Designed miniproteins, single chains, continued (3). Designs and how they scored, part 105

Each design is a single chain, and the fold is of that chain. pLDDT is the mean over its residues in the fold that is shown.

## One batch from the design tools (miniprotein)

Design m11640
Fold by ESMFold2-Fast:
Structure m11640 (fold): chain A 112 residues (1-112)
Amino acid sequence: KKSLEELFEEAKRLFEEVRQAMAAGDRDGVLANTVRLLDVAEEIIDYAKENSTDPEILELVDKARELLTEVSRLAVEFANAPPEDQPAVGARLMEALDKLLEVMEEIVEKLK
């Protein structure tokens, strides 16, 4: 399948797609691209678990899983939010996705 670097580049591209959809008010685009980003993040996590016994990498894997759970929760909250609450929920979703990307970057750098 894709290399670890290719997976991370795909994650960054999907994050930008979520940001663009958010700016456009495209709820379906935000949700669809968030789901795709979570799938890519899971592939990176699985790769790290299969290819490393480094305690620091395993700690980052645990942190990434916490963030996956938070992003999933916020995506559901965003989907169910009334229009007046969507900007606030969307901001929290973007913050959680950004944190997830930071942890993914650390995992990728440590596995090089």
Scores: mean pLDDT 87

Design m11641
Fold by ESMFold2-Fast:
Structure m11641 (fold): chain A 85 residues (1-85)
Amino acid sequence: SSQAEQLLNQAADLEQKYLGELGSGGGGDKDSLKKAIELLQQLVQLYGQLEQLLRDTDPEMAEFLQRQKELYQQRIKDLQELLEK
């Protein structure tokens, strides 16, 4: 659907922004780490919406998106621990 295409494009854009902020944050920039966490939180929300939307029409993609969401939720926790140090 056009809605799924829009959400997938939004996820791709957010992922690119996340990778850029993560690169800066890896150098010790805490503001970039905070932005990376915010972008990952937005990705988790989008992947949740996509999983729900595709559950009945593309269950394999929905399962993939659910696993990606769980992976990014764990990464948020890891980055939050790094930020609080």
Scores: mean pLDDT 82

Design m11642
Fold by ESMFold2-Fast:
Structure m11642 (fold): chain A 55 residues (1-55)
Amino acid sequence: SLVTLEKISDTEYKVVSGKAGTYKFKDGKVLNVKVGDIVKNITGIGPDIAIGVEV
């Protein structure tokens, strides 16, 4: 499964879609997230949209 993130600042992304769960992001971080969460300090992700892959 995937979650989709929307960039809200240079260091912050908001979870905008996907099932609540544990996901690995492009920078190697593994986080428990749900829609509406703000994820900080993610790097190496595309300019406007990022995805996490379920682990």
Scores: mean pLDDT 70

Design m11643
Fold by ESMFold2-Fast:
Structure m11643 (fold): chain A 64 residues (1-64)
Amino acid sequence: SSELDALHSRVERLSGLSEGLPPEQRAEVQKRAIEIVNFYLETGDSKAAQKRLEELEKEVEELL
């Protein structure tokens, strides 16, 4: 779906950004991103998934 494609694109971008983080923080970001994608796949709640991803993106930007 277009919503899943958009979410996947944002996760890809976030994965690239997290390469600038220490390995342990990078692993935590990866874990949280997977949890957000799984949440969307289980619930279909695109709005909630996007909000969670936006919060994670902000946290990663603050750590860089």
Scores: mean pLDDT 84

Design m11644
Fold by ESMFold2-Fast:
Structure m11644 (fold): chain A 98 residues (1-98)
Amino acid sequence: MTLEEEIEKAIKELQENHPELMKIIHDVYEEFITENNLDASDPVIRALYKATIYYVYLKLKGEEISLEEFFERVKKEYPELDFEKFKELIKKVEEKLS
């Protein structure tokens, strides 16, 4: 299975089994793109959303992966992904889940 296929599977599994969690991720993402004046139609910004969902999925499955290790994994699929924006978005999602 390719990394893209794993990410798509993760999104589908979260949508089907954890719809409330997906709503939290989506609401935080919408707020984040609005506050940072980002274009939601930009493929890089869409990649940020997908990467955020995939990270949360791995944590839910019990993977002990650091943000840095995760970023290196997804950078192969999303080479233009901004790590600092990704960290900020993940922090906001984790704050809503606490």
Scores: mean pLDDT 80

Design m11645
Fold by ESMFold2-Fast:
Structure m11645 (fold): chain A 70 residues (1-70)
Amino acid sequence: SKKEEEIKRLEKTIEYYKEMKAQFDADVDAEIAKASPEEKALLEKQRTELNAYWDDVIAYLKKKLEELKK
């Protein structure tokens, strides 16, 4: 059904963003390990800002998924 297809699409999209966020965090951790103290502070700030954005997107998609399941 169309509703089942929409649910599957949203679930895949949520997993995609979660994986991208995890990969980004891992990449930033690797850069921080090699960075100077000044670079580390900038990388941590950028990580925090982008993680907040992705958390908002994931939360929005999860809310839509819950609405479809009702």
Scores: mean pLDDT 85

Design m11646
Fold by ESMFold2-Fast:
Structure m11646 (fold): chain A 68 residues (1-68)
Amino acid sequence: MMTREQFLAELEAGAERYRAQGRDDLAARIRELAEEVRATPEEQFGAAAHAALVELSRLQAEDRARAA
């Protein structure tokens, strides 16, 4: 699994990509996920990261459907 820092960097990159597309709503949501993961106690990081990935996958699928 990625380190916390690497995982947060990936979320930041995703948020920036959506912001560049004019999707400030998605960018804000992804940033919220990143902050939630960052604020999570170390012992719960794995579970929080997994939940964030599930949510991110849903958001990306919706974005892809919208763009198609």
Scores: mean pLDDT 77

Design m11647
Fold by ESMFold2-Fast:
Structure m11647 (fold): chain A 74 residues (1-74)
Amino acid sequence: SDLDKQRLRDETRATARQKTLEALAEGKSEEEAIEYAVKYVLDAMEKVRPLSEEEKEEVRKIAEETAREVIEEQ
């Protein structure tokens, strides 16, 4: 549903932002922070419900975009 899709996107952005900030605070490089955020978000979203391959790709892209945005804000 559209509501489920919107929730997935919103939660992906929020989680990616938080995890990127945590990684940067720990002294991880920009690349390490992005990778960490993406892996964490995918795992977290899969725990809520199984994701299709298309949903996994969307989550990865949104998480990467969000992580890069957080890095640019530093």
Scores: mean pLDDT 85

Design m11648
Fold by ESMFold2-Fast:
Structure m11648 (fold): chain A 85 residues (1-85)
Amino acid sequence: MEELTKQLKEVSELLEKTGEAFRAGDYEKARELLEEAREKVRELKRLVERAEKEGADPDFLAQVRQAVRVGEEMLEKLEKALEEK
């Protein structure tokens, strides 16, 4: 459970840094940060699947899944914006 919360925070921080780099015109750095965030989202999904199998609280898992969806939407928007540069 602690690991899920930690990974969510790390994804959020990476997405914020990606947005900052994009606004600054540092598209190379933005792409690097975006790839790192994408990898963290993949790790988070694996942790969610494992936690579910281990009998984690369904309400907690629902909250984490909702946060993952929001993160994935932000990743898609940033990826599309970077592809146009």
Scores: mean pLDDT 80

Design m11649
Fold by ESMFold2-Fast:
Structure m11649 (fold): chain A 104 residues (1-104)
Amino acid sequence: MKYSEEKELDSLEEALEYIKEALKKYKPDVAVVSSTSGKLAEEVAEKIRPLAEELGIEVRAVRGGPGEALVLALELADEGKSVLAVAVEKGDKISVSIGLLEPA
């Protein structure tokens, strides 16, 4: 992973804006959104998809733990794609972890 960052945010709206800024900054070929809550992963992916489509970024949602998201991100990087891996979890706050994988 070429870049990694983690942030806690007070709301889903703030988390979405943080993720959207990362999409604009890194402009990956693919954004992989993961959460242990499949519903949360799908909701985040759906809400960022309009911006991602405007930027030419493919969005994939992964239901499951960090391992499933990492496997998909590594497979995409091996296929020559840059990948922004985004993990989102709800607790007392919303935690967002962002990692950038460059093509192998």
Scores: mean pLDDT 81

Design m11650
Fold by ESMFold2-Fast:
Structure m11650 (fold): chain A 63 residues (1-63)
Amino acid sequence: SRAEAEEVAKEVYEEALKQGLSEKSARHAATLAAMLYVFDGVPREEAIEKGLAYGKLVEESEK
């Protein structure tokens, strides 16, 4: 549901910021995690992990 997607996105966004990623990278991480969870049926923990990994790649591309 939309509410579940928003919860996944918020958790990933907060975790990305906690790990020192920029707001832009955190937003990208959150968006991918929510999409994987909602559209691809990826388990919540795996969607979070993959989203965070993508956020880190976005952060590295800005250096």
Scores: mean pLDDT 84

Design m11651
Fold by ESMFold2-Fast:
Structure m11651 (fold): chain A 65 residues (1-65)
Amino acid sequence: SEAMEEARRVAEEGLARGDPAGRGAAATAYSGLQEAEKALKEGDEETARESARRGVEGARRLLSQ
């Protein structure tokens, strides 16, 4: 839950910056969140958690550049 919340915050922050890296970060975070929600609907909590984590980490990595 916190990871998904952080992904949303990072996405909004990236978009506010107006940088190409910010847009990439937002897309990465959103993609991870969508995969996580889909996995949760199917009962794959492990996949959901991994997807959310990777989305957040990937997004933060892009913003760090």
Scores: mean pLDDT 77

Design m11652
Fold by ESMFold2-Fast:
Structure m11652 (fold): chain A 97 residues (1-97)
Amino acid sequence: MEEEKKKLKEEVKKVLEELLKKGVITEEQAEKLLEAFETILETNGVEAAKKFLEMLKEQKDIDEAVQVVEAAKKAAAGLSEEEVAELEEEEKRLLEE
């Protein structure tokens, strides 16, 4: 399983680099997607990480990349997309400038 985890991490980096070359995602989005992938791999295991990688491979534009990041947050936190959005809104309220 450790060898498979290393292979998946290498493949996700390659996929993200291709998306960057195509202009589908920004460098900031690529970093967030990589962190989300590593979190999924560590907390949810190899099968969840493989599904996330397949979602990345199917991306055609920036909107799809954003949806994948939202799905990754949900998987890592065990929360729905709506609950994650509510938490982010509460954080904005607490840190209101």
Scores: mean pLDDT 65

Design m11653
Fold by ESMFold2-Fast:
Structure m11653 (fold): chain A 66 residues (1-66)
Amino acid sequence: DDAEFDAIAEHARRVGELLAPHPEERRKIGELLTGNDEQADEAVALAEKLSPEAGEHVRRMRELLK
């Protein structure tokens, strides 16, 4: 769905902005998010630890990627 693709891209862009001070963790979150369900859960938890707002965006991306 084009709307889902656009939403994922928007969330990814926002996460990149929010986690700009944490480039290593941002890279790890991206890798984990493309893994299995357990890895995706870890990606959400890591993002929430660094920024609650980034965690919400990663959680939405996870739901859209399923």
Scores: mean pLDDT 81

Design m11654
Fold by ESMFold2-Fast:
Structure m11654 (fold): chain A 75 residues (1-75)
Amino acid sequence: MKEEITRELADFLTRHSTLSPDSARELAIVLTDAIVKGDMEMVKSILDQLVRAGVLSEEAREELLKLAEEHQKRL
């Protein structure tokens, strides 16, 4: 479960952000841990920081947040 979520988030970040595949995977691990713990405020905070840094678009942030919320509901 965690590895599947991590892989999906890492793939999304690699395709829709300026992050390298290695950086995307490290961030995906952090996001997956927050999702599994139900800490959606942490997920939102991280994604907002990526948008402010110019790493992620607002549209991609919304898609990632939706994806994270869907995974949280399945746990």
Scores: mean pLDDT 84

Design m11655
Fold by ESMFold2-Fast:
Structure m11655 (fold): chain A 93 residues (1-93)
Amino acid sequence: MFEREFTPEGQRLDELVRLAIKENSAGAAYAVLRLANEHDLGFTTLAAATIVASDLSAGKDREKIEKIGDEAYKLLQAGASPEEVVKFAKEKE
């Protein structure tokens, strides 16, 4: 349980989820969901990512949000900070 949540990937995603909610960024939320699914992160992180991505993308252009999320996910994979990823996604949205 705690081991997965305190991995570098799990901790970075938890911060990204918090910032996506705070900044109302659907693109960043989609990037979190994608990374959580690809890396099979702990249940808490996956559940939070799924809820946030679903809520923040409701009523928005799905193709646009998915494209932004894919680009944000690539930044996250390259080691970008949660703050940088959220800023990038918001500027594209």
Scores: mean pLDDT 68

Design m11656
Fold by ESMFold2-Fast:
Structure m11656 (fold): chain A 76 residues (1-76)
Amino acid sequence: MTLEERITEAVGRAYELMKRLVATGTPEHLEMARRIAQAVVELHRLLLDPSATDEEKEEALRRLEELIAEGEELLA
């Protein structure tokens, strides 16, 4: 998979997870959804920045993947 394909997949997973977290209506789940949304915004900003390195994109993707895992754990 390319870096762009991995980012697209992770962003898709993030949106589905945020939808599930928001549906619970609890403060903890809403805060987790906010953190995930912020990570998605940061990744999107890097994708729009022609000076951003693949290393910076990989680090932002790693952070988003960590937050997705944390959010999935909260719903378990």
Scores: mean pLDDT 85

Design m11657
Fold by ESMFold2-Fast:
Structure m11657 (fold): chain A 62 residues (1-62)
Amino acid sequence: NKEELEKELAELETQAQKAIAAGNLREAADLYRRIAKVYQELGETDKAAEYLAQAEALEASL
């Protein structure tokens, strides 16, 4: 299960980079929220909070 979460994390991070490069900030914010959820499931609470804050910052700039 942990290995599956790590794979999901890598895929989401790749998608988020592509969304940012394309200027799709709404999609990037959604992806950052999903990344935060995966980090929460991994027990990485600090990283989860950081990605959630980044998602909120992106949404605030829309």
Scores: mean pLDDT 85

Design m11658
Fold by ESMFold2-Fast:
Structure m11658 (fold): chain A 85 residues (1-85)
Amino acid sequence: GDCDTAISIVESALSQIKKSSTPSAAKNILINASDEVSKATTNEDIVTAANILKDTLENVSSISKDSAIKAAEDLLNKIKEICSK
């Protein structure tokens, strides 16, 4: 379902961020994952959460790898919470 797809996208992105060598790579992985999540579902709460993260990341010059991991985990937890309703 849409929830399983959205969860899978973020889990894949989180794995890639943990293996990435640069903050720039981590940021780009998370932007791309957020965009994919927003296109994978019609659930307005999930789409809104993904778009907020994408917009935030596009408006900052850099983030740390640890911040990218935290942001990915926060998005994953939010999607799981929305999907449990």
Scores: mean pLDDT 83

Design m11659
Fold by ESMFold2-Fast:
Structure m11659 (fold): chain A 71 residues (1-71)
Amino acid sequence: AGEAQAEARGDLNLPAVRAAQRVMDEGTAQVAAMQAAGVPQADIDALRDQTVQRASDVGRQAHRETLRRLQ
């Protein structure tokens, strides 16, 4: 509790946006760690592509669950 209730921000975080952002943040952090560890570029590129795809899928699923509750 906090970010969505923050009056000064005026930011509305939908479950879909939050879920997708979490996947992107985790993927970005893992990419940075892999780069620091000297992991092959092909593996890093594959993780980036998979992270974007997973974020889209997770966001879509969370959005559908939200719509289900409203509709």
Scores: mean pLDDT 71

Design m11660
Fold by ESMFold2-Fast:
Structure m11660 (fold): chain A 117 residues (1-117)
Amino acid sequence: DPWIEKLVDELARALAAGDEEALRALLAEIEANSDDPEAALEKVLRLLIERLRARSPRPAVQRLLLADPEAVERGLAALESLVPESLLPLVEEIREEVERNRDAGVKQLAEAVKKVM
């Protein structure tokens, strides 16, 4: 679904920036364009988790993995305040996957920098 994939990229960018207004706009777009906004939001969250687990080379996913940890925590906290309680476990899975991939990515980046220096 091209619309769901667009929303996943927008979600990743908003989380990377800690942008609460962008997260609110994303949720408003889902509400306006879906007969079942909660099911559509669940699909967006699950697809982002899958992209993070796969360490997707997509630019939006890579920006999230390389983002300032404090900005990402602001974004995740804002997302937690905006989603239904039924979807909070998926927000926690996003946090866990970002932290896991960030630790691995920092190690890979450190080795790449050593090869260039």
Scores: mean pLDDT 80

Design m11661
Fold by ESMFold2-Fast:
Structure m11661 (fold): chain A 94 residues (1-94)
Amino acid sequence: ANLSKEQLEREVRIALLDMQLSVAEQSVQRALSLPSATPAQRQQLQQLLEQFREAVERLKRAIEEGDEAAAEQLLAEVKKLSQELDKKIDEVKK
């Protein structure tokens, strides 16, 4: 009902993280479906996606708790894991 501007901004940040996680899950699922994917690459993608999901969950909690220092550190981790996922997905496409 009556959301403050600060609460609305937090909800937007969380919604954007949910969208990023959904895109990552879809990209990994597509890569896992490629016949060029080795068992080792499949395992690495699954592990990396799980780490990404955990980092996103921790970031959401930091945002909800108003811990901006923790949120900044966790955002850096989420960005790093996103880059590692993109790199592994590209390796499977080769």
Scores: mean pLDDT 85

Design m11662
Fold by ESMFold2-Fast:
Structure m11662 (fold): chain A 83 residues (1-83)
Amino acid sequence: SLEKEVERLINAGNLAIEKGDKETARRISEEALQLADEAYNAGKYDLAIKLYETARRMAEYVGDKELAERATKKINELKEKKK
């Protein structure tokens, strides 16, 4: 399920940071962003927010400012839509 995939990515991201594995963290940031866009388009806003937050955190860890800013913008848009 998408929910299990979200949990997998969050756990993998936490492990990558703990191990200092920037290459894995970068891959997770890209995978989480893609999956977040899919969740967003499916109207699954709570899952999309978790995925964008994961992508932002991983992107910040590897120094990808553009991806981090893109994820932050999507998080803010989604929080507005959940009113």
Scores: mean pLDDT 85

Design m11663
Fold by ESMFold2-Fast:
Structure m11663 (fold): chain A 67 residues (1-67)
Amino acid sequence: SKTVLVKKVTLPDGKVVTVTVETEGDKSTVTVSDENGNVLAEKTFDSLLEALEEGERLAEELKKKAA
């Protein structure tokens, strides 16, 4: 698999989460993980564009909670 996007976000409580977009064949997966490697959310798309859009959306949403 190939990693296309990695965004690290610091939450208001000081915890760090990572939003990752990986592609393998015709599938792309968006994963939100905590600093211990626990998967908090995962969604698979059949479109890289849709996966990138969702990954960017999640990263921005999490950043709003850090303001």
Scores: mean pLDDT 78

Design m11664
Fold by ESMFold2-Fast:
Structure m11664 (fold): chain A 90 residues (1-90)
Amino acid sequence: SPLQTAVNFINQLVQENLLTEDEAQRLKEEVSAVSFNNEENAVLRVLEIAKDLVGPEKALEIAKFAKEQGFLSDEKADEFTKYLLRELEE
């Protein structure tokens, strides 16, 4: 399910020390409040919330991890990465 994919992704981010347990719990609560059409949209929502919680630099690391682990397509990961890089230039 989309929510289970998002939860699995968040759990892996904790294992890789990209998120704390407290940050992961907040992300799980926010993601569970929303309905998703597919797994990739659920992962993208995790990335959007993570950017707000941990900032754009850490969100960039998280987006790269999502691409490397196959949670996002190359296209979607690259789009989000470009967005974050633009935020960092301002």
Scores: mean pLDDT 82

Design m11665
Fold by ESMFold2-Fast:
Structure m11665 (fold): chain A 65 residues (1-65)
Amino acid sequence: DIKSLVSKEKKPIQRKIHFFLEGEKEPVVVTLYADSLEALAQEVIQIIKELEKKGIKVMGVSFEP
């Protein structure tokens, strides 16, 4: 789309990340945007660290294709 071509700030990577938390029956689903897969992985790691600082144990993480 022409409007999207003019925007130089669009993130090329978009993924739904499922965070499986201790004590939760359903995963917490977050849509993340990043410039690269490496940047996306860093965002996931940062979210895990923030959750653990709050006393929430992360049991697992899954990426939707």
Scores: mean pLDDT 73

Design m11666
Fold by ESMFold2-Fast:
Structure m11666 (fold): chain A 80 residues (1-80)
Amino acid sequence: MKIAGITETGKASKVKQELEKQGHEVIFIGEESVTDLDKIEYLFKDADLVIVTKSVPEEIKEKMRELAKKYNIPLLEVED
C-alpha cells in the first residue's frame, strides 16, 4: 500500500520506518516542512491512504481534507 502523511515534528522518521518494515511504500513529512500549503498536493496524487497526526495545525489539516476530497483518498487522523 502507498501511504503518505504529515506528522508532528520529530515523529515522521519513526512512523515511516515501522510502516516500511510492514511492506508499505511511505512518504512522510513533518509539519515543520510545510512552508507552503500549495506544495503538499504531491502527497495525495499516488497515495492509497493519507495519515495526519492529531497535533498538526488545523490549517494544514483543513488543506489535507480538501485534497483528500479532490483525489478521493481516505484521510486518517491518528493520535500523536
Scores: mean pLDDT 77

Design m11667
Fold by ESMFold2-Fast:
Structure m11667 (fold): chain A 89 residues (1-89)
Amino acid sequence: DEEEERRRKIRKLEEDLRALEEQLKELEEERKRLEEEIAKAKEEYKKNPTKELEEKIKELERKLVVLESAIGLLKAAISFVEKQIEELR
């Protein structure tokens, strides 16, 4: 039954989509926390500029770039799965 197979594929893609959306939410929350940590480190650096704080800020900013890349890839994956669901409907 083609309709049963189609419904099964849609259900699996909807489950995959929910999992990806949950992962995206977690990464966006992590990004917000990291941005807050960077802001605090930069504020501390303005009061007491040390090499250790400068290195910490650079490390946090590198982590932010990696996280933003992961978020971008996950958003692309979500869009791809959404398109697959629409094509099967």
Scores: mean pLDDT 89

Design m11668
Fold by ESMFold2-Fast:
Structure m11668 (fold): chain A 87 residues (1-87)
Amino acid sequence: MEFQQKYAEAYLSSKELFEKAKKAIENKEEGWKEILEETKKKLKEYLEWAKEELKTAKNEVQRKLAEELAEFLEKMIEELDKLEKEA
């Protein structure tokens, strides 16, 4: 199903991108600022999708998954912003 496939892709990709960016910034790896900006851009794209799905949800399951994904993405973006300020 289209929504479930996109949801799984967004969740897994976001988690991978977040972990790589977090590791790069904590270790002050070469190019960490570029990794951080690219990661935040992709997380924001997924967040926008999740918020649209929340507004257009056709059933309770889709609504709940979109809500959880949006909260998850917002928390990751907040954590990356915090790490950037502390770097």
Scores: mean pLDDT 82

Design m11669
Fold by ESMFold2-Fast:
Parts: C-alpha cells; sequence; structure tokens
Structure m11669 (fold): chain A 101 residues (1-101)
C-alpha cells in the first residue's frame, strides 16, 4: 500500500510539471480518486503524522524528509477534494495545513 501511495504522489507531481490551472487540478484529483478506501485512510494517517513531525521538528533538522511530509499532506488534500467534488477545497485545505505547521 505505501508503494502505491508513493506512485500516486509521483503521478500527481508529473501532472503539475505538464499542466497548469484547472486542468492540472482536475487530473490530480482524478489520480487521487484511484486510491482504494484502505489506501485513502493510510494517506490520511500519513498526512496527520507528517503535520505532527513538521510541528515537532527543529528548524535545522536536516534528517526530516520535508518534501515527503508535504507530499503526503498535499495528496490527502486531493483525496478530500475528490470526495467532496470541490477542486477549490484542496487548495484551501493545503494552505490551512501549511499555515498551521
Amino acid sequence: MLEKVEEVIEKIDEVANEYSGMEAREKQIEIASTLSEEEKELVRELAERARAEIAAAAPDDSSLDWGKALDYILLYSYVEAAESGDPLLAGRLLDEWIANA
């Protein structure tokens, strides 16, 4: 399951490099929607853990994989957008989580 989540993150990142605006967002949400219910629950847990790790990290903690932590948070925002049918919700949730980190 973790390997599948990581594959989905890579696909979402590839979309951001090739597409922009609403088309990119729609494709990213569609990719996130391919996760099973069990994988979506794992992504939620990974995103919550990532937020906790970022909050607990020292500003100079070079051992923390900041990029991977943010990837989990971003993926979960797309999962929630897919479930709600609101592409704008994903951006708002991500901004809120980053502001509170």
Scores: mean pLDDT 72

Design m11670
Fold by ESMFold2-Fast:
Order: structure tokens, then sequence, then C-alpha cells
Structure m11670 (fold): chain A 80 residues (1-80)
């Protein structure tokens, strides 16, 4: 379904963003890594709001992916 495809694309985009954050932190660019996190979270919030109106189950899955992304970024920042 369209919802499942969007969730999968979203998962892939978050994984790509996480790898960029990891690279920035390894290079010592902590501020850019934090900004990339914050920008990603803002973009996601709008998508979740739109999905909640048309496909609440897909929106719930995206929220779960975002929570995991936030937890993983927080762990990386603690190790930086």
Amino acid sequence: STGELLVKRFEDDLERTLKLIEKLLQEGDIETAKQLRDDTLKDVEKLIEELEKTDPEAAKKVRELVRKFEERVERLLKEA
C-alpha cells in the first residue's frame, strides 16, 4: 500500500540522516550534527500531522521510527 511504501522510504531517509550525523560527530562537527537532527525532526513533524489525517496507522509507525532515531542520536551525542 502507499502508506507502507511511505513508512519504508521514511525509515531509509532516517537511516541515511543518522549516518550523516555519525560522520559529522566523528569529524568533531557537533553543532552541525545537532542542527541536522533538529531540521530532520521539524520536517518529520509536518509529515506525521498530514499522515495522521489520512492514515493514522502509518503516522503511528512513523512516530515510532522518529522515537528510535532520537534515541540513537542521543546515544551518539553522549559518546562524542
Scores: mean pLDDT 85

Design m11671
Fold by ESMFold2-Fast:
Structure m11671 (fold): chain A 67 residues (1-67)
Amino acid sequence: DLKELVEKTIEGDIEAGKKLAEYVGYKGEVDEENIGKVLLEAILKNIKEIYEMAKKYLESRGVEIKL
């Protein structure tokens, strides 16, 4: 799902870029000039989701995360 959208967006598929933008909540223009911003938003969103999952896992093991 997300992987396919990222791959097609990198290949220059603007329609895939628009779907990726919608998926990550990016509200700007989606075109060749702005596609890098959509990819960056997707990376940042994925990192935040991984962080939240890791935090919950570590807290369940008695590790306190302070950031």
Scores: mean pLDDT 70

Design m11672
Fold by ESMFold2-Fast:
Structure m11672 (fold): chain A 64 residues (1-64)
Amino acid sequence: MRYRTLLEEAVLRVIKKNGWMTVEEIAKKLNISKETAEAILDYLVERGEVEKREIDGKTYYKLK
């Protein structure tokens, strides 16, 4: 989608303040489901706004 949703802005803001975060940490901070957080993060990674890394079986996200 071309529009940035309030939820996408909230995800970006949380990552910007905290650095590397798991999907579970983001979901908990925003009081949303893990599935919702993962969908938004995948979209932001695809747009090149967020980078994704997997460490010890956990996926971490950081603002690019």
Scores: mean pLDDT 78

Design m11673
Fold by ESMFold2-Fast:
Parts: C-alpha cells; sequence; structure tokens
Structure m11673 (fold): chain A 99 residues (1-99)
C-alpha cells in the first residue's frame, strides 16, 4: 500500500528526495489509522486531478504538520479535518490558476 502511494507521487513529478520524505511520513502515520487513510485518499485524488508537483509538495508539508499536531496532543479527527480543508484549498487554487 505505501509502495503504491509512493509510485503515485512519483507519477506527479516529485523528486527522489520528496519520495523519501513521503516514505518517512507514511511510516510515522501508521500509528494513526484515520490520518493514514485520509493521506491515501488525498494521494489518489491528487493523481486523478493531475496536480502540479508544487501542489503535491505543499500537501507533503501539510501531512507532516498534521502528524506533528497529533504528536503535540491534537485530536486525530480534528487533524484529519484540517488536512482535508488544506487539500480543498490547494485544489481550488490550482483550478483557478488553470482557468
Amino acid sequence: MEEEMLEKLRQLGLSDEDIERAKQIFEKAKKYPKLLEAMKEIVDRLLEEGVSPEVARQLLEAFENALKAIEEGWDEDFAVDVLEAIYRILLVNQRLADA
């Protein structure tokens, strides 16, 4: 499953350094099944939407921030909601730039 997500990120044009970063994120997220599921769904949607490598990198940063928030004591459901909101904002910005 992680290997499939990493391959999808490569297809989006992420560098080997970005892919190694993503691998570390997904390994840490295994402790938080709701967050990991949300991350997987977002990666699938990124590939379907054909987002730029820049947007994909911004989402990797959002994934890291969500993990950090949970580790600092934030509720997992709240962290997932914030991550989903960031994803929607990035998609809107991408679509507006393409219009």
Scores: mean pLDDT 81

Design m11674
Fold by ESMFold2-Fast:
Structure m11674 (fold): chain A 59 residues (1-59)
Amino acid sequence: GKKLAEGEKQIADILAKYFAGEISSDQAVSQLRELLEKYKEDELVVKLANSYIAALEAQ
């Protein structure tokens, strides 16, 4: 659905900023957690955001 596509795009945008050095890992985690709250009913977005949060927190 449209919400799923928008959530996935927002995850990609956050990661792009992180890899470009525009935001810290803590800022990326914070923004991903905001997406979890906004898109909590979208299973793929929740799975992706949780996976990236875990990866960023492991650094």
Scores: mean pLDDT 79

